# Designed miniproteins, single chains, continued (4), part 23

Each design is a single chain, and the fold is of that chain. pLDDT is the mean over its residues in the fold that is shown.

## One batch from the design tools (miniprotein)

Design m12827
Fold by ESMFold2-Fast:
Structure m12827 (fold): chain A 58 residues (1-58)
Amino acid sequence: TAEAEAAAALVKSLADKSLEEQEAAAGKLLTEMAKKGASLDDIDAARAAVLAELNKLT
């Protein structure tokens, strides 16, 4: 989904930052999606995309 792609792109843009900063940014994005009324499925897809990108960076 567009949300999952945006989440992955965000983590990639923070590749030179610490893992803690990357996780914090991802958490904020997921919270903002929930506040905007994104479905649980969209949030789960974004979370999975974030985890996949974090695994590539570590």
Scores: mean pLDDT 74

Design m12828
Fold by ESMFold2-Fast:
Structure m12828 (fold): chain A 77 residues (1-77)
Amino acid sequence: SLDEKIKKADEKLDESLRKAVPPELQHLTENPVKTTGLLIRAVAESDTPLSQRILNAARESGKEYLDAVKEKEELES
């Protein structure tokens, strides 16, 4: 069902985001998970050489999170 797909997409989104949180960020911000998500999205939306280098460095975890975001958006469309 659509509801089950949305639930699985939410679980995948949460898991991928938690995996992307740098250990250092746990001590630098009140909301490390939220901050990590905002940074990954901001870098992905930026088409600069620096943004591409950052995305490549965080590629596995960052890409997994962005793919999960896209999957959830497609389910909600």
Scores: mean pLDDT 66

Design m12829
Fold by ESMFold2-Fast:
Structure m12829 (fold): chain A 55 residues (1-55)
Amino acid sequence: SMKEKKLKEEIEKVVQEYRKKLDELGATRNASFEEIQKLSDEALKKIEEIKKKYE
């Protein structure tokens, strides 16, 4: 359905922003586990908000 396509598209944007932020942290040696976890949590919260919008 059209809702499913929009949902996927909005989630993809969140995922792309998350990936950019990980790259900016140099996400291995230079980022703490806590920093990575916070980025992950923020991305997951945004995805949940998007899902609620389309439910």
Scores: mean pLDDT 78

Design m12830
Fold by ESMFold2-Fast:
Structure m12830 (fold): chain A 88 residues (1-88)
Amino acid sequence: QFEIDVLAALLEIVLAISKYLDNAPQELVDLLTRAIDAVNKAKSLEEAAEILRQARDEVRGLKSADPETREAVARILESLAAQAEKLA
């Protein structure tokens, strides 16, 4: 639970950063908000990692976000997923 709470807090930081980017579309904000909610409800760090990787793939598919923002956010989500797996 504590480790999952830390991952959720890191996702909230990512969401806060995305809101302050000139090109942060509402779809990106909504996606990250859903990912934070899903991570908070995860039963294990392994499940949290899977949720983060699904969010990574969804971010890369967002046509409303510019390529640089999509890739930066996707890399952050992958990094968080990798850390969740290491802590599991």
Scores: mean pLDDT 77

Design m12831
Fold by ESMFold2-Fast:
Structure m12831 (fold): chain A 60 residues (1-60)
Amino acid sequence: DRERRLEAVRNAVRDLLDDGASDEEVFETALRVGRALGLPDEEAERVAREVIEEHRRRLE
């Protein structure tokens, strides 16, 4: 299921951000996990951007 695969990417990058990872590390991880799950790079990058933006908003 594509939605479950996207959630796997979202969870992986969320965990990294909670551990203090940089935006660059988050994008690299999203692409790696997304590619392993057969997701297009565009979708993995979009999820990474969304999670980063959400995380930054919560810190303000």
Scores: mean pLDDT 81

Design m12832
Fold by ESMFold2-Fast:
Structure m12832 (fold): chain A 62 residues (1-62)
Amino acid sequence: GDPAEAQRYTDRGRELYAQKRYEEAARAYKKALELDPSNSRARAGLLFALSNLPPEVARALA
């Protein structure tokens, strides 16, 4: 993984979350974690984004 690229996806996830685009935010945070599994902000962001989605959608993205 690339930590700088992971940070860009984490920042995008935060922007999408602020816009209440939770499914898109979850996908961006998940991509950040694929690039850097240790990114605590991406992990927290993913959990918060998933908590705002219906259970069936959250399970598909987790």
Scores: mean pLDDT 85

Design m12833
Fold by ESMFold2-Fast:
Structure m12833 (fold): chain A 55 residues (1-55)
Amino acid sequence: MDKRKKARELARKYTLGMSEEFREQMAGIIAKETGLSKEEVMRIVREVMKEEGDI
């Protein structure tokens, strides 16, 4: 699976419904697991939240 697709799936599974602090921590873990930068994963997390959440 593409690294970005994997990061998006992990973000949906582990960061939705979490506090901002936990989202940032999970983004760091996802970055290490996928090989993306933490900054790139944080962007993916924000996009997933906008797509899935009413924010």
Scores: mean pLDDT 76

Design m12834
Fold by ESMFold2-Fast:
Structure m12834 (fold): chain A 88 residues (1-88)
Amino acid sequence: EEQEKLIKEAREEASRASQAAVNGDTETAVEEVKKFIEIIKKLKINRKTSLQVTALIMNLLAAAIEGQSEDVLEEVRKAIKIANEKSK
């Protein structure tokens, strides 16, 4: 239950971050990615959650590229590092 709640929260934050990034709202996008990172730090990464987190990160990366924001890309890169550390 707690893990399911965390993955739902991660999906919601990733969605908000992606929308902000595409709209050029860099500051909001960065803050939402930071919230996403805090959620994935709490998440136990197994095969299923790893795939879900990877999909969310790929969507964030695509949105950051579309929004052309280096600040958002830097925060997404931090999310990638944390997810990779958790997946070992």
Scores: mean pLDDT 83

Design m12835
Fold by ESMFold2-Fast:
Structure m12835 (fold): chain A 60 residues (1-60)
Amino acid sequence: MSLVEQYKKKLEEAIKNKDIKTLQKIVEEGLSRIDQLSPEEQKELFKMLQKASDFILEHT
């Protein structure tokens, strides 16, 4: 699996489980590694990070 695919899977599981701590970690790690990704993967990752951030804001 690509890094983006791994993050997407972890993100979906964390949202399902309402695991805010894991979502925060995914956002931090994703942002730190975004420059290592292709433009297409960066765009996909940004969408996932936005979804995680929105969920965190709704539950904090």
Scores: mean pLDDT 78

Design m12836
Fold by ESMFold2-Fast:
Order: sequence, then structure tokens, then C-alpha cells
Structure m12836 (fold): chain A 95 residues (1-95)
Amino acid sequence: SVPNQTLEKQAEYALKNGTLDNYKTLLGIGSLLIEEGNLELGLKYIVEALEGLIERGEVTPALVADLERLAEKYNSEELRELAERARRALEEREA
């Protein structure tokens, strides 16, 4: 529903200002880019968002489930690896 150029511009602004809301925005943009067929760019923004959320201790069970669902839907090994990374970060925080 949104042009890829508009999504990329929004993602670049979110990356420049690392806040919790901006990392959540990057997750949403990355997911939308994957659904629009741009797996490479979508994965880039999901990686950046996950790294920012891990650093802040803000990885949630919902985020892990969302990444696992995306990995299954798109049969993506890279998304499976990101879901596993998110799960490990969540488990370390709960320990």
C-alpha cells in the first residue's frame, strides 16, 4: 500500500534516531518490505531493529513469535536465524 521509496525514507529516519518506538517502526517497515517482495531491504531493517531492541533489553515474546511467523511464511533461513537470536536474548534477560 506504500511505495518502497517512502518506506525506505521512514526507515532511514528511524535508524538515525535510535528510540524504542523507532526500532518498533523499523520492524514494521521491514515486515512490509518483505511482503512487497523486497526481502533484502526488509531483512536489513529487521536486523537493525532487533540489534537496537536487544541492546535496550526490549525483546518480547511477541517479537520472537512475529519473527518465527515471518520465517515460516516466507521460508527464509535468515529470518529463522533472527528469530533464534531474539529468543536467546529473551531467555538471557529472563535468567
Scores: mean pLDDT 80

Design m12838
Fold by ESMFold2-Fast:
Structure m12838 (fold): chain A 73 residues (1-73)
Amino acid sequence: SLRDKFDELVKQGLSIGEAVRELIRETGQSLTLKDIARSGGEAIGLFTTLRKIEGVKSSGSEADPVNIVFSLA
């Protein structure tokens, strides 16, 4: 769902930053770290972009999408 929304926005011609901002607006900043992690290999890129825009607070190392991706790799 989150990945599909992001891909659709990028396909419409939005930049990565614009697409992420639109997702934040649409979700009311209700994006969880789990939702970001479920986006797969793009999770790190999306998470880093979100952190640069408004900052996504990590609730713990195991809940951090970067750590989740590295644990699975």
Scores: mean pLDDT 52

Design m12839
Fold by ESMFold2-Fast:
Structure m12839 (fold): chain A 69 residues (1-69)
Amino acid sequence: DPVAAAKDVEEFIRLVAQAEVERLGRATEENGPQLLKAVIDGAKAAREAGLPAKDEASKETLDNIVASA
């Protein structure tokens, strides 16, 4: 079910993004909202492309993107 897979990806990204936003909210108040927007835009792009994030490699890629931001 691609909708369920997309929701799982969104929840994973949301949890990681929320932890990073809380960390970044202290370090970069001005850039925090822009970073969150980039993560959300990335999640929407992945969903539009129909990318299933059930694979461990996909989860690692998402984590690496957030870590790079």
Scores: mean pLDDT 62

Design m12840
Fold by ESMFold2-Fast:
Structure m12840 (fold): chain A 72 residues (1-72)
Amino acid sequence: GPASASAFTPEQQRRLLEAGGILGEADANLRVVPEAARRLGELTGEDPERFLGRDVADVAREIAARLQAEAA
């Protein structure tokens, strides 16, 4: 339909919002804190150490790209 351009399913949108909430809890240096890394690991099925101490914007981009790859 006109102006409906979401490439994400409602499930993928929910996961993006959840990831955004988790990443919003980052430290003052915009780095993923241990609790956020654990929650991202649970959300994505990845090892939490993959996210720990990384730049929040880089992790957010990776999660968004992954969810886009799942879009049909």
Scores: mean pLDDT 68

Design m12842
Fold by ESMFold2-Fast:
Structure m12842 (fold): chain A 63 residues (1-63)
Amino acid sequence: MSLKEKILKLIGEILRVIGEILDAELRYEKGEISEEEYKKRIKELEEKLKKLKEELKELEKKM
C-alpha cells in the first residue's frame, strides 16, 4: 500500500469520526440520547480521533 493511500484512508477515517461527533451532538440536542450516553460516546470518539491524528503525524514524518 502506498504512502498516499495510507494518508487518504486516515483522512477519510478522521472525517468519519468528526461526522459521528456531530451526529452525537445533534442527537443530544434533539433529546434522543441521555447526557450520560452522549458523554460516553464523545469520550470514545475523541480518543479515536486522537489516535488517528497521531497516526497521520507519524506518516507525515516519513514523507
Scores: mean pLDDT 82

Design m12843
Fold by ESMFold2-Fast:
Structure m12843 (fold): chain A 100 residues (1-100)
Amino acid sequence: KITPEGRRGRDLREAVRAAARARGLTPEEAERLAMVANTMVWLVEEGRFDAMDALFDAELAELRSEGNEAGAELLEEIRAWLRAGASVDEIIARLRELAA
């Protein structure tokens, strides 16, 4: 059985993977972005914007060092939505739209 929190986390990770794959990322790159985005959302829900920004900055630098600009751009969009106060459900909807 999946808890409501576990289900929302699953839906978020699925939406991130779909958006990343639509941008030409590999399954491995898409999975990494899904895990990072899920952690960023969790940190924001816990009120830990400083920790979210630190994680974002570290992952963005790594993605760019690897030449993964498509992944970097997707992560920047997710962070911008989180900073604008977007709900998890709104972020999932926007990611699904990007995958279409």
Scores: mean pLDDT 83

Design m12844
Fold by ESMFold2-Fast:
Structure m12844 (fold): chain A 68 residues (1-68)
Amino acid sequence: KKAEAEVYTMVGRSYFGHKKYELAIKYYEKALELDPNNSMAWRNLGDVYKAQGKYEKAEEYYKKALEL
């Protein structure tokens, strides 16, 4: 469960680095399905939305990461 969630966050980070934001979001969401308390995945979703200019969504996900 936890190890699998971390693999999905790594895959998401790889897509984010290649500016494939929709695929990055998909894999971070998969990580959160396995481990909703994965603060890294919440923070990484915030980073993707911030990169897309969606600041309200980014703030929401960053707050989730800080509360975990």
Scores: mean pLDDT 83

Design m12845
Fold by ESMFold2-Fast:
Structure m12845 (fold): chain A 62 residues (1-62)
Amino acid sequence: MVLEGVAADPELEARRLAEKLGLEVVSIETRTAADGTVTTTLLARDPETGEEATIVVRRPGP
């Protein structure tokens, strides 16, 4: 499962989405592109089913 979003603070929003969905955070990676776009990729797991979910939140450049 992949969830995508846009936020002024991508890491904070990604963590909030994982917490709201009851998912365990496995890893978080934040990258800044040459155009100024900040992307946080959060890998999460459902503790009940063991299914993995990827949450991607971006802060777009101007």
Scores: mean pLDDT 81

Design m12846
Fold by ESMFold2-Fast:
Structure m12846 (fold): chain A 86 residues (1-86)
Amino acid sequence: MKVIITLKNAGVGARIAAVGAAVQAELQGGKMSSKVEGNTTVITVEGASEEGVEEMIRLAEALEKGGYKVTIEREGDTVTITIEGE
């Protein structure tokens, strides 16, 4: 599966957590890439396992409980997670 994590004006904690989850997915056979454009960071993980996708969704849910605005969208084999700082 493919996961796209978009961080918009997100705090350091959210950025560290998202990078950690992406690195863990890469260690499980996925491929990670990242792009920074001003206050927006996009992390793409390709070849993520179902376990890796579930872990990234759990991270997004934890950040939402921490006061971040989180949107999760699923289209086919692609999951898009958008995280905005509040």
Scores: mean pLDDT 76

Design m12847
Fold by ESMFold2-Fast:
Structure m12847 (fold): chain A 80 residues (1-80)
Amino acid sequence: SPREKVAQLLGDLILEELARPGGERAAAFVGDTLYKLLQAKSKEEAEKVLDEAIERYRKEFPPDVAARFLETFEEIRKLL
């Protein structure tokens, strides 16, 4: 299901960031995004969660870190 694939994609990102030195903050952000996506009741709410996550990552993380998540967030958008 799309929900299972979203959980898999973001779960994989969480594990990848936890394997990086100092990746706990990025992992926590991905976890928050996953939680919000799973709570979304409509495609419109889920798209808003992704848009807010993309904007937040661009502002709060260096460009190289943000780029690792933006590709996955756009892949998730295609599943909504």
Scores: mean pLDDT 82

Design m12848
Fold by ESMFold2-Fast:
Structure m12848 (fold): chain A 75 residues (1-75)
Amino acid sequence: SKAVEAYKRAIELDPNDAEAWNNLGGALLANNRLDEAVEAYKRAIELKPNYAEAWNNLGLALRALGREDEALEVY
């Protein structure tokens, strides 16, 4: 999608932008690209470990993917 492409371009310009990684995850989730969304949210958290929105979004994506054990570990 155009949103996924836009956030990927933002990350190419600034790969340490935790907000851009979180937004990429959201765009991937909206397109049912769940595995890629999980990886984008994990990257956001790696860059900003106190990023509550990214942790919540990771939990939702893991549940949607059926990875319940991993979802429980992020709560």
Scores: mean pLDDT 84

Design m12849
Fold by ESMFold2-Fast:
Structure m12849 (fold): chain A 118 residues (1-118)
Amino acid sequence: MDERADRIAAKADEIVAKLTPEQREKVRAHFEALYPEVFAELTPEQREAWVDGAVRTAAAIAVNYEEDPERTRAQLEAAFPGERAEKILEVARKLLESTDPEEIANHIIELTDIILEG
């Protein structure tokens, strides 16, 4: 495996670990309410895996941006046209600067919502 990818995953896990159980439930409730059709077909374990995946993806984007801003910007611009890539980068920066669990949860929600809007 790529040593860089392992290092980024470890740093992303540190961000995820800052979420309290209360804030993690807030993230889950938000996405279950917003995407009921997706969650209706999932088991409780699959719903947890989906939320974990979304949280880890948001954290990984933030860590990637910190480690390699140019590469991360180019990848996001290729995946998301124009203003969406810039919005993702702005929220990723806020997530990196967040120390409060509530702020971390809010920025994870905001970043994931931007990504899922296509």
Scores: mean pLDDT 80

Design m12850
Fold by ESMFold2-Fast:
Structure m12850 (fold): chain A 68 residues (1-68)
Amino acid sequence: SAAEETLRAAAERVRELERAYRAGEISVDQFRAELERLVAELRADPSVPPVLQGVFEGEVRRLAEEAE
């Protein structure tokens, strides 16, 4: 489904951001800003059901909190 493809792409982007952060290529502030941008973009996508948006946001918030 379109929602599954969008969520998979978003999850892959989160993994790339985490790798870049761990490698020292981006700062913790940039990492958090990029994660917030992804959440906002997903929230604006009407093809993604609210429950799936919530699951993704929860995972992103967990990663951002762990980085802090």
Scores: mean pLDDT 80

Design m12851
Fold by ESMFold2-Fast:
Structure m12851 (fold): chain A 65 residues (1-65)
Amino acid sequence: DAEVQRLRQEVARLSSVDPVSSRTAQRFIDLSLRYRRRGDFQLSERYVRITRTAIEVSLLQRELS
């Protein structure tokens, strides 16, 4: 999934500046993939959305400081 691969790259870049948010976002990606494998596409999509929001919040905080 191209979207998940992009999120993984964003999380990897984030790990050098915000390791805590990076670890949290990685956990959400792992949950998204786990739910998708179980056929729970609604929860999978929800965790992709949560991951995206977590990355955006971390990036915004970095720009503000």
Scores: mean pLDDT 80

Design m12853
Fold by ESMFold2-Fast:
Structure m12853 (fold): chain A 65 residues (1-65)
Amino acid sequence: LLPEGILLALVFLSKFLSEEEREELAKKIQELAEKKDFEGIKELILEKAKKYLSEEELKELEKLL
């Protein structure tokens, strides 16, 4: 359903998220995906990632999106 790059980025990010955070993120992403707002999904992923990832890790995540 999602582009492979976005799916891979989500799998990577999920290592840092709690179960509740993963559920909330999944709901928001599903809504955006249904609207084909892939730019919104990328922005949401990057915004969440900034809280957990180093600058270098964030750069690698951007390459997946």
Scores: mean pLDDT 77

Design m12854
Fold by ESMFold2-Fast:
Structure m12854 (fold): chain A 71 residues (1-71)
Amino acid sequence: TVTLGNGDQSEDMALIDEAIVELGGTSADGVVGPAERAAIRRFQAENGLPVDGVLGGETALALYNWYKKKH
């Protein structure tokens, strides 16, 4: 399994959900709908990640670190 930051998947997912909301998404469930995927794709492109619109381990870790640095 993929673990992020503190090794607590629930805590890491909560931060990722907050980061998605801050990018312009409204979902509290994580990746859902074209708006959330568009925001994730943009984030992936800006950070040199594979642009697939999916919250994989690499994208989730980058998003977590981006949000944590900002907050």
Scores: mean pLDDT 64

Design m12856
Fold by ESMFold2-Fast:
Structure m12856 (fold): chain A 115 residues (1-115)
Amino acid sequence: SVEEEAERLIAELQAAFGLKPRKLTDEQKAEMEKVREEYRPRAQAFAQALRDAFGLSDEVAELIEEAYMYGFAGAKTGALDEAVRKVAELAQKAPSEEERNMIRAAFFGGVADAL
């Protein structure tokens, strides 16, 4: 479920980066979305590299792009609770476990690049 995926992502964020998501205001969520859009070209480059390496579909490449952007923007703005929820939804759209792992990796790559 989306809830189980979100719990997994939160546990991995805490273990890898020492980050704990917090509840957010609507204003904080809006700031995250703004930062997310500013970094879309970087996320597109990341997704294209994975697409070329693994022969991914356009649909999966777009999910990877969005996951990287949410990781980056969430870490940079402190809006990780919302970012985790969005990425958990993206992971559920992936047709295979391998592609779900790529989406998770993209999220954590974005987080790492923002720190």
Scores: mean pLDDT 80

Design m12857
Fold by ESMFold2-Fast:
Order: structure tokens, then sequence, then C-alpha cells
Structure m12857 (fold): chain A 109 residues (1-109)
């Protein structure tokens, strides 16, 4: 059994996955596939929530706050997509990515 990833490895993995899924959401939006965009955003929310549940207690309060804010933006993206505002959904995903980049940078220091 592999050891649990470090908080830095977990945040980097989430960041990489969120960037990959963001590109897929953009492609779904360009195709007019709102249902596909919603499914991808739901996956992003689930992945961020899982990281926060598994690693939140192991993070500094500053890093935990950044991840919690990123999760709030991903949840807001999902709500915006359900309301048909796909531009707002992508803007929220971009903000979540910026917050995860900041969290990773703090963990690397």
Amino acid sequence: MAPLPSPLEAVRALLARTRELRAAVEAAVAAGDTAGAIALLREMVGAAAALYTEHGDRLSPEVAALIAEALRHLAAALRAARDGDLAAALAHVDRAIALLEEAAALLEA
C-alpha cells in the first residue's frame, strides 16, 4: 500500500487535475454542452472537497483557508453553470486555480 501523499503532493495533484478539467469545461462550453460542463464542475468540487477532508487538519490555517476559498469558488462555478452562466462558471474556476497555485507556493516555501 502506497503511503498517503504529502499535503504539497496532494495540492499539486488537485491543481493539475483542476487545470485539466478547466480545459474540458471550456471545450464543453464552446460545444454548448451545459450538462457536460456541469458534470466536470461537479468532479472538480468533489476532488477539492476530498482534499480538504483528507488534509485540512494537516495544513497551516493560511493554506487551509486558501483551499477552502478555492472550494467555495468551485461550488460557485457549479451554481453558475446550473443557472446557464458558463462565463461566470469559468471565471470562478480560474479564481480557484489561482488560490490553489498560492496554496502550493506556500507549501513549497
Scores: mean pLDDT 85

Design m12858
Fold by ESMFold2-Fast:
Structure m12858 (fold): chain A 75 residues (1-75)
Amino acid sequence: AAEEVVREVAKAFGAITDPAERQAALPHLLKAVRAALDGNYEEAIKHLEEALSLVTDPAAKEHLQRAIDIAREAA
């Protein structure tokens, strides 16, 4: 579960085309990855939802939503 969340977060980050959105989302994505690796999926979801609010690329949104769905199933 954690490894799948990390994979989807990495794909989401790579799909962000705007450098400003990438810079804004990065701290939230890093916190989400840390929380998921610690088994704290509820905290990971909060950070993923914050990152989702900061990005506009459809592909980035899709990967973040997949990460959220995986974290919800693991919670």
Scores: mean pLDDT 86

Design m12859
Fold by ESMFold2-Fast:
Structure m12859 (fold): chain A 76 residues (1-76)
Amino acid sequence: MEEAEEYLKKGEEYYKEGLEYFEKGKLEEALEKYNKAIEYYEKAIELGEGEIKKKALENLMRVSVEVLKVAVKMVT
């Protein structure tokens, strides 16, 4: 569980960095950070159980929405 918790935490850190870049209009950098968040959330899902896995799944859904927002802005 310690490893899954660490991956969840790293995903959360990258997600926050992605949001900061998105707010600054740095869409490519935001996407790069969101992709890193997805990678770590997927690792947390693979190794995690119960609450940690549930939280990682919820966070993965959230970052997926943010990736779609970046895609929409990149075509404008």
Scores: mean pLDDT 85

Design m12860
Fold by ESMFold2-Fast:
Structure m12860 (fold): chain A 95 residues (1-95)
Amino acid sequence: MVGELRRRAETLKRMYDALKAEIDEALANGASPEELQRLLNDAETMLKEAQRLLDEAKKVYETTKSPEAKRIYEELQKIVDELQTDIERLRAALA
């Protein structure tokens, strides 16, 4: 189970890094409201998946006390926190 969580977390991290670069560029360059809304929708979708993976990793860690599961849980928590910040930045830009 930990191997599947690790693979999904690594995929999510790569997708998040790409999305964050797009968000940072859009906010810096005054992107259209349509582009900002697209990025907001993408970020909210990714946050939902990150929260699901975080819950799964937490349950695995609590049950197994696996150090690898704890590491995955901590990385996913960081991605969730960063996504929430990015979503608030996008919402502020659209207000």
Scores: mean pLDDT 88

Design m12861
Fold by ESMFold2-Fast:
Structure m12861 (fold): chain A 72 residues (1-72)
Amino acid sequence: MTPEQLELEIEMSMIIMKGTVEGDKELVELASKLGQANDPSVLPTVKEALEYLTKGDIEKAKELLEKAVESL
């Protein structure tokens, strides 16, 4: 794996954990799809989404993750 692919897997794991704790199945599904694809081109968008999750803006984070999935 490239370093960027490893970073993407780590970021996706964090989002999946957060979605699981919150009971947000949509967030878990989006992160799972991105993790399975493991396309490093989505990494900047994923990092932005994680920052919104950290701020508690789950809806904005989901919008960014959906956009990342559609770009695959």
Scores: mean pLDDT 79

